# Designed miniproteins, single chains, continued (5): the designs that were tried, part 12

Each design is a single chain, and the fold is of that chain. pLDDT is the mean over its residues in the fold that is shown.

## One batch from the design tools (miniprotein)

Design m16386
Fold by ESMFold2-Fast:
Structure m16386 (fold): chain A 68 residues (1-68)
Amino acid sequence: SAELEQQIAELEKQLRAAIGAGDVATAEALIDQLKALIREKYGDSELAKRNIEGLDAIRADLRARAAA
């Protein structure tokens, strides 16, 4: 739905802001929310899988940088 697409876009904007601010905790919470919405929108599709893998990669990078 258009509402779901708008919600995903808004969370993506918030995620970029949190990453830019170095707010790892907020970024991780937003990644979990985005993963849930992507699963809701795309189900078990290859598009959902690729988007979720991208978010998991961002989370791994954030954790690695926070541990350094």
Scores: mean pLDDT 86

Design m16387
Fold by ESMFold2-Fast:
Order: structure tokens, then C-alpha cells, then sequence
Structure m16387 (fold): chain A 74 residues (1-74)
């Protein structure tokens, strides 16, 4: 099952792709992160951990923080 570090890395990589694509729309942000969340849950990740990391990452991304800054705060 993915560790806390692996969950964080997988979510941050998706945010890096979204930043490179210029994605700022909340619906698209939620869709892209939800896809990673579904994959992590299918791999046996802790649901509470995945939810916590994903919610923090989305909120910080919406505040205009970079993926590098988000990784430091989680």
C-alpha cells in the first residue's frame, strides 16, 4: 500500500502537471486530483490520509502556491 510519502509525491506530481498546463479551474483541479485519489485508494492507501493530503493540496493550489511550496506545507 502507498505510504504517506508516496501519497504526497503522487498528488504533488499531478499538481506539477496542472501548473505546466495552466489549469486554474476548480472543476478541472478537482477532477485531476480525484483521478489520483481513486488510483491511490485502489492501491490500498489509507482513505483518511489520502483525503487529508488531497484537500490541503487543492486549497494551497487555489491560493496560488506552487507545487514546491505545497510539498513543504504538507
Amino acid sequence: APSEEEVLERIIKELEKMEAEGITDLGKINQRVAEVVRELLAEGADPELVKKVAMKAINLYLEGKTPEEIKKEI
Scores: mean pLDDT 85

Design m16388
Fold by ESMFold2-Fast:
Structure m16388 (fold): chain A 114 residues (1-114)
Amino acid sequence: SLEEEIERIREVLKKYGFDEETIKALIPPLLYYVRKTGKPVEEILDRIKKAYLKRIEENKIRADTPKDEFLEVTAEVLAEELGLDKEEIYQILKDMRDGKLTVEEALERLEKLD
């Protein structure tokens, strides 16, 4: 069920140490990734984490806005992997974080981008 898929992703994100705001933002695009690719969510999370840590290492002075930077890196990595528009994924992530979309609405938007 959708609820079971959401809970599985949420538990992985909690294990990775993400806060509730970030977890909420990440659920729909990561669920879409798993459904489209059949790959485990940990594979794309490890890639996102690696890209984010590289950006922090190169731009230490910008660490004061880590949440928005992480969502931007997430959108970039997912856009490359899925062949979707980065800015559209970033907007979905922000709208999810801000409570403007349900998981179902976010998934529908991602499907329309493909």
Scores: mean pLDDT 83

Design m16389
Fold by ESMFold2-Fast:
Structure m16389 (fold): chain A 69 residues (1-69)
Amino acid sequence: GSMTFDEMLDFFIEQVKKLPPEKALEAIDQMKAALDYLKEQGMISDEEYERGKARLDEVKAEIEKELQK
C-alpha cells in the first residue's frame, strides 16, 4: 500500500483507543511483538522501530492510568 509507517501506526492507535482498556493493552502488546518481528526480519527501519515502540509505550501508559481509576 501507499501508507507510510507513521500513518499505519496512527490508524492503529486510533482503533486501539476505541477498545476497552484491557483489550487495548492486549492489542498494544501484540503490536509491540509485531514490531520486534518486523525489525528482526528487516521489514522496517531502525528509526521506524524506535519511533513505533516509543509511541506504543506512551499510549500504553495513558491506558494503564485509566485502569487505575
Scores: mean pLDDT 83

Design m16390
Fold by ESMFold2-Fast:
Structure m16390 (fold): chain A 96 residues (1-96)
Amino acid sequence: MSEGEFEVDVELAFVLIQHAIAKTHLPALLARLTPEQQAKVRELMEEIDKLVDEALKIHRDLRAGKLSPEEALKRIREINEKVTKLLREIDAIVAA
């Protein structure tokens, strides 16, 4: 059954969509911030970039048969939670 692989693809798509939206809006967002706030937001985005790279590696390892769909799903869900938390931290800086 391909159900577990489909769930991984959905979770990965959610990570990639969140990342793409954030990167698209980042220049306009930074233009409204102080230099100190800009530095903090850039550091948080760099951490998100690393998490996205990790999610893509997990997907490649799943495709190569190195991970089970269950393990890949668990790891990508953990990445989604971390990305969501970091995006909320960026939102809090912008609202300050």
Scores: mean pLDDT 86

Design m16391
Fold by ESMFold2-Fast:
Structure m16391 (fold): chain A 115 residues (1-115)
Amino acid sequence: EEEKLRKVFEKAAEVAKEELAENKEVLEDVLKAFPRFLAAAKEVGEEVEKLILETKKEKGEEEGAAAGIAGVALYYTKDPEKGEALFSSMTDGVQEIARKAAEAAKEKLAELEKE
């Protein structure tokens, strides 16, 4: 279960990182929303919150921001109604990246469930 969750998280973080690299102006908005991302990630599991914090500590702010978005993406896949409400509270740029990360997380989860 933890390994499956980690693989889904890593895929969401990869997509979020690629999108943030193309939209550098959104990074500041993600960092401002970071405490809310951690709260959402903790609702998925303490291991997800830990992955985000360790990524930020070891790889820096941009990777940490992408990891935060990945946590929100996992929150959305677990509870779409609560995830949608959280997305609606974000800036348009953050919301767009978070939705792309959530789609990648859903695809990766479906792939792993077939194994």
Scores: mean pLDDT 82

Design m16392
Fold by ESMFold2-Fast:
Structure m16392 (fold): chain A 65 residues (1-65)
Amino acid sequence: SAAEAERLYEEGKFKEAVELVYKGVMEQVKSNPEEVEPETVENLEKLYKALLEGKEKAEELLKKL
């Protein structure tokens, strides 16, 4: 749930929080695939990767500062 993802984020488990949200969205797509176009799914995957890499890179940079 969104509340569980927020809890993980507050604990500093950003990757797990983002993964939980992404999995939830993808499960909704799987249950109602006819409501979501393939291009939308591909865009979601690209956004998910960008968010993960962006935040992880930002956190790594902060730790090295």
Scores: mean pLDDT 66

Design m16393
Fold by ESMFold2-Fast:
Structure m16393 (fold): chain A 76 residues (1-76)
Amino acid sequence: SEEERKELLEKAREIVARHPGDPRQAAIDLAREVLGLDPTELEKLSDEQALAFLREMLRAVIGKEEADRLVAELTA
């Protein structure tokens, strides 16, 4: 629903803001708290692979524009 999408986007923004300069930890928390995934699998991936996977999954959940903005903030 739109309400669920908004809640997930708000949570994702909070997570990114909690980890300035730590894109790996932000990605782990996004996978766990926003996507409901086991972050252990992301720990085995390179930073590039983890970000690519996260971008794809976030696009499906919160939309392409917002997902791309969040990933850009992680890599700034």
Scores: mean pLDDT 79

Design m16394
Fold by ESMFold2-Fast:
Structure m16394 (fold): chain A 100 residues (1-100)
Amino acid sequence: RQAAIDAAMAETRRRLEEAYEWAEKLFKEVGEKVSPDLAKELIDGLRRGGGALRETADKIAEKVSPEDAELVKQVADEALRRFGEVDGEGTRRLIEAGDA
């Protein structure tokens, strides 16, 4: 039972790291189009939490063109959605491991 819970937690951590790598790549691709500093600010925000990512994206949006602002908000929303999915799957796996 404890071994199953530990395995589920390890898998969730691995998937979370994969999601961070994916988000870093996405933010770098957007940064190449908008600003080099944008990618760094967004990833720093993401690592502080979803609320920090949203606040950072909103602050960047105030300083860029309307088109770039929309793109920044879209990538922040996509990252938040992806991380929400990982968290939900992680919770489900812990419940299943506890019942095993």
Scores: mean pLDDT 75

Design m16395
Fold by ESMFold2-Fast:
Structure m16395 (fold): chain A 76 residues (1-76)
Amino acid sequence: MVEEAIKEAQRTARELLGPLAPGILSASPETQQRINEVIRRGEEEVFRAAKAGDADKAVEIVRRTAAEVQALLDAG
């Protein structure tokens, strides 16, 4: 169900993106802008997966988004 997919995605986002928050806040404005774009696209995909009731896909999208954010932090 949509609510279960959203709940699982939110929990995974907190666990994976929470530890990255200090790095994001200390990143350059340009890197923060790129991270914001990655997160926004991830949120759009999570919303579509959640609407379809696909909790596993929503969680997978969050994990991929967190990995992309980490890669941007490592590069910047």
Scores: mean pLDDT 81

Design m16396
Fold by ESMFold2-Fast:
Structure m16396 (fold): chain A 75 residues (1-75)
Amino acid sequence: MLEEVLRRLDLLTTAAIGLKLSSEELRKMMKKAVDDLLAQAAAAGASQSELDRVRKIAEKRIEEYVESLKIVLGE
């Protein structure tokens, strides 16, 4: 699960650069992707503690990617 989430975030960052998305658009897309993946994992029987752990790691990674994109875009 965590590896899938992190791979998805990396792909979204690459897509954002190619599509010329703003840092705020990237944040929205990433948050939605994480929510969707965690909801699917919960439906598949993932524990609440595992879901909470993955969410915390993903939220930190989202902020790192968003901050990097802001630097690239000169925001």
Scores: mean pLDDT 82

Design m16397
Fold by ESMFold2-Fast:
Structure m16397 (fold): chain A 81 residues (1-81)
Amino acid sequence: MLQVTVSPPTALVGDTLTATASGGTVSKFTWYLDGQEVETVTASSNTATSSPLTRAGLYSQVATDTSGETAGSQPSTVLAP
């Protein structure tokens, strides 16, 4: 069963987040800010690093594997400096 986690659970604007997937081979990672899609990355591995965070909010990840299964992460809280 595909699973994805995002770390760190709390970050600042200017930091990056890392998504880590297990239970499948990821084809695509999609980053969300407050439920809005902000970045999609074609997977080269079961990990992805976000672009530097430009806004405070709740960042989450949806990973899609090569079989079409999806998994969502718990959100990371991003704070303004």
Scores: mean pLDDT 84

Design m16398
Fold by ESMFold2-Fast:
Structure m16398 (fold): chain A 116 residues (1-116)
Amino acid sequence: SMEEKLRELIERLVEIVRELTRLYNDFKAGKISREELVERLRRIKARVDETLELAKQIPEVSDEVIENLERIKALLDEMIAKVERGELTLEDFEKAYEEIVALASRVIQELRKLLE
């Protein structure tokens, strides 16, 4: 049903934010290699890609939700590129993290509105 698909999208986004938060904390603590950072960012991006494709299959999901998911994807791509170049700073990660969390929160709120 539409309700089941919307709940799945919300659950996927909550998990994406949790994974990114854990990654951000590990990066801040110096507990993660560059190679592991790239791998974990790519896995998070793959989950965002899957979530975006599911969202596109639901006619009730707005263009704004799709645009916000596309923006999250673009931010993750830029972070991955910076890590691969050895250019990702803690400030760069923090700015991208804060923007991704804000975008995901907006998407979750819009999806929850469709359930009520």
Scores: mean pLDDT 89

Design m16399
Fold by ESMFold2-Fast:
Structure m16399 (fold): chain A 96 residues (1-96)
Amino acid sequence: SLEEKLKEFEKLLADRSTPLPVIVKRLDEIYEEIKKNIDTTPEELIAKVAEYYASLARFYKALGDTENAEYWKKKAEELSKYITDPLVKKIIKANL
């Protein structure tokens, strides 16, 4: 179900006409479901969602919106704590 929700999210993300608030809302819904099921969520799904938050942080940083950039960065960092693969964790941190 989380994998299905992420695939639906990625279809919305691939559609360039999808408004940013819709992307953010759907990503936050996936995040809340991960947090409720953290012990059973595959690490690969956690890493994928962390990377989407890192992408939002970079987007807002490019706009000069430091406050929103830091907000999304902290969400990516929070999820990265649940990643045990050192290489995956390093890639996410490098992308922040």
Scores: mean pLDDT 80

Design m16400
Fold by ESMFold2-Fast:
Structure m16400 (fold): chain A 91 residues (1-91)
Amino acid sequence: MMDDVVRTMQDVYNSVSPQLSDDQNSVFQQTIDDMQQSQTPTQMYNVFSQGSSRLSDIMSQQDVPSDVRNTVRRQIMRVTGMIIRLVRQSR
């Protein structure tokens, strides 16, 4: 369900938040807020894709430790899989 995806994203954010910059935290939180306001899995996928793209861009511009960057990328891939499954199930 969409609520499970949002909860998972919040758990990810809480685990990495202390290791992120203010700008990265802002993008992450905005993405979660946009996902919570999504009414369909497709809308959630679109806002998540935009947010994850912005986060990737800001992380590549800043000297972020590879372990933190790898953790965020791995979790983004996991959440992407969850959303894609919901989109497929909603058809």
Scores: mean pLDDT 78

Design m16401
Fold by ESMFold2-Fast:
Structure m16401 (fold): chain A 80 residues (1-80)
Amino acid sequence: SVEGQMDQLLNEMDGLIEQLEQALKQKDFDKVKEIIERIRGLIGQLRSLLPKLSEEKQLQVLFHIIAAEGEVVLAERRIK
C-alpha cells in the first residue's frame, strides 16, 4: 500500500539521520557523504508519494523532508 511504502521510507529516513549523526561525531567524512546521498534518494522517493497521500499524511512526510534537508545542509557545512 502507499501508506506502507510511506512508513517504510520514513523509518529508513530516521535510521539514516541517526547514522549521519554518528558518522559526524566520529568524523567519518566518507561515511557522511555516502549517507547524504542516500538521504537525498529517500527524499526523492518520499516526494514521489506526496500526490497519492491524504493531506494529513502529506504534512507528516513534508515535516520529515524539511528536517532531513536541514540535517543534510548542516552536515555538508561540517565536512572538509
Scores: mean pLDDT 87

Design m16402
Fold by ESMFold2-Fast:
Structure m16402 (fold): chain A 100 residues (1-100)
Amino acid sequence: MELARELGLSDEDIKRLEDFVAEKKPEAEKAASLPEEEREEFLKQLALEGAVLLAEAILGRKVTPEEAIEIVREVAEKTGGNLSFVERLEEALEEEKKKK
């Protein structure tokens, strides 16, 4: 919560992020019951969707998945967050590009 305020997010942007988390929580919990391969693929896609939503909130505009990953990287570096998460987002994007 404090981080969102430090990033200058509006109350509407914070609510959108909270609504996303609330909507995706049951899906994420259901994914925990999937085989490991399917679970990892689902969680990577979910993480990429969340990264796009967060980046759009910060920038106030539509973003590409590539721009979203850069914004999440900057946030992670600034907050001492998990850079391995950013690496997983980059892998998810590269896998999607290879499929199409």
Scores: mean pLDDT 69

Design m16403
Fold by ESMFold2-Fast:
Structure m16403 (fold): chain A 114 residues (1-114)
Amino acid sequence: HMTLDELVEKILDPEATPEEKRAAFKELVDYFLKNPNWDSLAKLVTALGYLERRDPELAREFIKEAVEKLKQKPRNRIVDLALAILESHLLMMEGVPPDEVLARLARRYAELDA
């Protein structure tokens, strides 16, 4: 098994193929879902943030896949937070203004409190 740091390194490696990056990303998401905590959340968000700057289309694909997978899991506070963060990044990449993204996050948190 690769460590979290090795998975992040592979996702950000300019020598890695898109297929290798996708495999590392899927393993990172699977690790997060098995062990949802602040460290694994930080690694996931950091990897996607760096990828957005280097390859925004690949990052968009990875975020969409992660969102789909996260939505299928039982409700968990850290998983719900990850979903909210990833959906917000996706909306911003699709050109939604920051104020509207924040409004959608507020609605998401209201749903969690209901």
Scores: mean pLDDT 77

Design m16404
Fold by ESMFold2-Fast:
Structure m16404 (fold): chain A 61 residues (1-61)
Amino acid sequence: AEKLIELGKKLIEEGQELIARGRKLLESEDKKTILHGIGLILRGIGLIFEGELLIRKAKAL
């Protein structure tokens, strides 16, 4: 369904934004801020994976 493809694209975009924010936090000298940045990067990767899965599933239908 077209709606699932659009949702998947939005999740990929949000995931890319979280990765960019997380990478910026890794430039900090504060260990706690660096750990938070790693968490954002992992969450962003998860959103990209979910978005790609939704697009793939929509194309299979």
Scores: mean pLDDT 83

Design m16405
Fold by ESMFold2-Fast:
Structure m16405 (fold): chain A 82 residues (1-82)
Amino acid sequence: MEGAERAYEAGKAGDGAGAAEAAAEGGLEAGKRGGEIGGGGAAGLGRIAAAVGKLAGDGEAAGELARKAILAGAKAAEEGGL
């Protein structure tokens, strides 16, 4: 989960905006890749996106990005046969 790792690292560096953008990109990538791999990676990214949202301290924007990442992950897991 390269996108998820990138989002996590940006959050640890104190870059809330960068972390939120990386989480959104990671969510989209997890959605695509999860359809091939299955549910594990997509679910993992969803959790990371939610955690990044909390760290960013911007409830509305972070929550929407986390929601998109989680939905993309769930959709990929469903299509991947899990």
Scores: mean pLDDT 55

Design m16406
Fold by ESMFold2-Fast:
Structure m16406 (fold): chain A 90 residues (1-90)
Amino acid sequence: SEVYREGAREAEENLEAFKAHLDALLEEAERKIKEALEKGDEEEVKRLKETLEQAKKELEALLAATTNPELKATLKEAIKRIEELIKKLE
């Protein structure tokens, strides 16, 4: 996929910024999950699960598109964190 090849290239060129942005997005996701679970908001739980499953697919596509070992490590860790978050929503 051309989109994922370009995304991987941009992340490789700006790895520190990409990692910081990804960490911030995952921290925001963790906050939203905690809030939705505390409130018993079943619709928000479903929406968050769908969003996380889509994000995981996109990160897996970036992982397949990159040859950079630091980006691969960053993406693998992010995918693992997303899997843990999805598990909390089950």
Scores: mean pLDDT 85

Design m16407
Fold by ESMFold2-Fast:
Structure m16407 (fold): chain A 93 residues (1-93)
Amino acid sequence: QTKSLAERKQEVEKILEEAKQVLEQKGEFSLEDRNKFVSRLSALISLQDFEEEKNFILEKALSLDSEELEQIVKEALSVKEGVVDIKEAVEKI
């Protein structure tokens, strides 16, 4: 990734704000909207800074008090968490 941790945190905030606006306008996410936001968040999360970015993203989603936003964040994190687990298993060998 070419972006600093601080820059990625700012982009996460922007993505979550955009998602919240879509939710407020439509009342719920379509499958297309969910996939778009999950993909954007997943692509932004760095494996090197994963734990710090994970904690920041979860805290931000919880502060928005939206179950649907929390679900999108959890889905994006799960994608990256699987990759981290595989990397750790390989490095142990």
Scores: mean pLDDT 71

Design m16408
Fold by ESMFold2-Fast:
Structure m16408 (fold): chain A 65 residues (1-65)
Amino acid sequence: SPLSDEQKAALIALQKELALPADGLIDAQTLQWFDFNRDGTLDAEEVAALERLLGVALDEASRAF
């Protein structure tokens, strides 16, 4: 689902802090930073951490990169 303006602003702030492109999208580079085991997908714990940080629920398409 598309992010709200508030969620997009929070994501842009996070991307800037992580020195990623600040495009406000949950892109491959943003997902790779949360891929702690480097397997190319987010596991349930990694998804939960990202969802809590952004205050959003991720759909299935947002969990792979």
Scores: mean pLDDT 64

Design m16409
Fold by ESMFold2-Fast:
Structure m16409 (fold): chain A 65 residues (1-65)
Amino acid sequence: MLKESIDMMGVMAIAEESGLTVKRKLSENTYEVEIKAESEEEARRMEEEARRQAERLGVKLVVSY
């Protein structure tokens, strides 16, 4: 299993747990994710949690709404 595959699986797991959608890979370790939330406050909370988990995996997230 390649590191790239492991990173993708990790990002997908973060997205599933946090209620996000993975849109695409932007660079070697950067992924674009989309947040759908009822409020801006909820979106910020979801983004914070997802970013924290991504940091543990050594990947970066770019958030779109």
Scores: mean pLDDT 73

Design m16410
Fold by ESMFold2-Fast:
Structure m16410 (fold): chain A 83 residues (1-83)
Amino acid sequence: SLEELRARGPAVEEVAKAAKQYIDETLKRLKEAGIEPTSEVASRLVAAYLLAVGRALDGQPVEEAIAEMKRLLDEAYEEALKK
């Protein structure tokens, strides 16, 4: 169990690097659209990151975890645009 979690360290680091990049990109898109992130939007961005980390820890392929995170970040952006 713990040994399996330790073996997933590199995958979690890869997800974390992608999260920083894509969250920064999402925040930039919001700023360019004239939208200041609300606590609700910020919460959704954090939730997308934590879900991707959880997926990587569960042994899901990193590329799939990152793709799901990107989808959730785009969804959060689209919802922010509607308000």
Scores: mean pLDDT 82

Design m16411
Fold by ESMFold2-Fast:
Structure m16411 (fold): chain A 82 residues (1-82)
Amino acid sequence: MEVKLLTELVPAEKAVEVAKKKGEELKKEGYKAVSTASIPVSEEEALAMVLAATAVPQTEEEAAALEAELRPKLLALIEEAK
């Protein structure tokens, strides 16, 4: 399974819109599982996040392992954005 994580630091008011647009583009590319989120960094800025996978995790253990790998990468990106 291939996974793509995209993040952009944007104004908080735009973060949901930016994440949604990127998610829609990734669906066209054949990503079957797409999640979007807005992660607040400050009152003015947020990370627009898109997580996309070519297949849906088949087990809860597989999903948890993927989350454990991506969590420290997301935290590092949030810290760098400060």
Scores: mean pLDDT 73

Design m16412
Fold by ESMFold2-Fast:
Structure m16412 (fold): chain A 85 residues (1-85)
Amino acid sequence: AKGFIEGGNYDEAINVAKALIEKGGDDKEEGHLLLAKAYLEKGELDEAEKVLNELKDELGGKLSDEALDLDIEIGVQYLKEAVMK
């Protein structure tokens, strides 16, 4: 591994995602998806789920295909941590 997978790369992705959310408009959904994915990859499952739930609320409970895939991935990681601790 290059050392960009843990810490630095995720922190940069989190900062970029937050900037996209703050910018608003068409970038806001992209920002939420990036933020949730960065938290997921960092192992911050509660934060990833919270960000994705915020996006679900904005979409009236309807997820884009990308958000739905991410929701499934977060659920799989929760199950892995619950069963394979």
Scores: mean pLDDT 72

Design m16413
Fold by ESMFold2-Fast:
Structure m16413 (fold): chain A 63 residues (1-63)
Amino acid sequence: MKKKQEEERKKVIEEAEKMPDLPGEEQARLAEWIRTEKKHYFDEQIRAGREASREIAREEEER
């Protein structure tokens, strides 16, 4: 759904990776962080949705 945000994020990463003052280690960490972030982003969206639904159901049946 939020492809625009993901595309913009990718662009920022590419710009940061092209910074000549950044050591290779920092660039590698940035790339790794983005891979993890993208996976986290989608996983968290699904989890948040499911958790919200269950919390609402639990609240209604709290007795």
Scores: mean pLDDT 61

Design m16414
Fold by ESMFold2-Fast:
Structure m16414 (fold): chain A 90 residues (1-90)
Amino acid sequence: NVEETIEETKKNMKLAIERLKDNKDPVDKLIREALEAILKGDVEEALKLVEELEKLGKYKEAGSLLVYLQILNNENTEELEKRILELSEK
């Protein structure tokens, strides 16, 4: 069920944000901000933050965020799928 997947994904993202709330690591801050952008539907900001994680070599984290973006926003699905695959191979 797509609706159940979206709600479970939102729940998991909110839990991740809470876990990262007091973390002062710059990478964890980028991940938290990206999760917040995805939850708000700010696709452009989310993609920008994912690109910053890729520049830092955080391919696993970047790929996971793109999966969340694909589930919640259903935009640019072909491009997102390609990027997720490319990041999973790094």
Scores: mean pLDDT 80

Design m16415
Fold by ESMFold2-Fast:
Structure m16415 (fold): chain A 102 residues (1-102)
Amino acid sequence: MERGKRLRELVEEISRELEPLIEKLLAEAKAKIKAGASPGDVSKAALEELRKALEELEKKKIEKGEDEKMVKQAVASVETAEVLRIIGEIEDILLEAGKWKG
């Protein structure tokens, strides 16, 4: 199952390359929500930055000769996981912010 191994390696590589951006986006989201920003606007901005970074990584991997279908599958898997992570972290920040005012 060489193909399955390479797909997992691509998912791990893309996730690793995104981690500094995800940490930055979550820190910015937390600061903005604590300052009273709209959660919907904060989520939208973070998800737009994530999608742009994924598009650039997809293009870069394909240009380096990786299998296009495999790269697209890896990108879709990472996008799903990181979208859920960003939404969940923003929800947690909102729940904690609500406790500070009650």
Scores: mean pLDDT 81

Design m16416
Fold by ESMFold2-Fast:
Structure m16416 (fold): chain A 107 residues (1-107)
Amino acid sequence: SNMQKLRQKIIQLDAAVGMMEMMLSVAERTGVMPSSSVLENLRGNINDILQQIETLDPSLREQMQQINELFNQAIDALQAGDLEAAREKISEVHALLDQMMAQVDAS
């Protein structure tokens, strides 16, 4: 069903958040920042998933735009070495994904 496909895509976004959380943890422990190429590849993958979600459920369009902005801000912060800003934006994305999953489960 479209709802099952939507849940799978949200899980893929959650995995992307987990990847950023791992990158942040490594940077905090080692001082080694993720490479720009790795972050830009992640940005591309996230963008593709967000477009697929909007196609499956157009009612989530506004939420997808908010999530996209926060993902971009998180990636930009990681590229700049701003670990505090990255942590805050990653946390905000996580909260919106939790809210989106709750909406899908209620429908």
Scores: mean pLDDT 86

Design m16417
Fold by ESMFold2-Fast:
Structure m16417 (fold): chain A 70 residues (1-70)
Amino acid sequence: KEGIKFINKKVREKYGEELKKMDELINKAVTASPEEAAKYDKEFEELFSKNLPKLQKIVDEARKEYEKKK
């Protein structure tokens, strides 16, 4: 369970900019017309899918770093 906390901390540190962009799209969707909201939802999905490999790399690197600490 300590490993999960360590990985989550690294994700927040290294993936924070992508999380901020995703949050901005959600906030725009909430205040938009239904048509614009659907467009922002699609942009969110595309952004998440595109950045998924970066997230996986961060998780893998954090896991290796945690293993060195035992």
Scores: mean pLDDT 76

Design m16418
Fold by ESMFold2-Fast:
Structure m16418 (fold): chain A 86 residues (1-86)
Amino acid sequence: MEEIVKEALLRYVEKEHEENGTKASEEQKEQIGEEWLKGFAEVAKTMKLSREEIREAIRTAMPELSEEEIEALVEYIEKVIKELEE
């Protein structure tokens, strides 16, 4: 996973855990982020979501992320979708 994608997912998971008062190791947070991304990629593939629709969904779910981080997540999701097709 690209460093920018990993950092974005860690920030999102940390914020969610902070808001819910839960504690998890950095490794567990990373795993949670990866599982979420994989699940979203499978849904996006099934629904045949466009790049723009994927970007809007990420922006809505993770409003704290920068445009660069959102774009990196979109690229990663598209890569996962392509791997799921092959």
Scores: mean pLDDT 72

Design m16419
Fold by ESMFold2-Fast:
Structure m16419 (fold): chain A 55 residues (1-55)
Amino acid sequence: MLSEEQQREIARLVRELLKAGASIGEAFETAAKKFGVSKEQARDAAIRALEASEP
């Protein structure tokens, strides 16, 4: 189970990658590899944290 801190870090990384011109799929893949989680877990964590923090 991912902590709230890990979810926020995943969302932050995804947001920064999107700002840099990465696609949303690439951003999720990069976050998943960095945090050692599945792409689905990274996607769900990023979406949840982005909803809470507003993109």
Scores: mean pLDDT 75

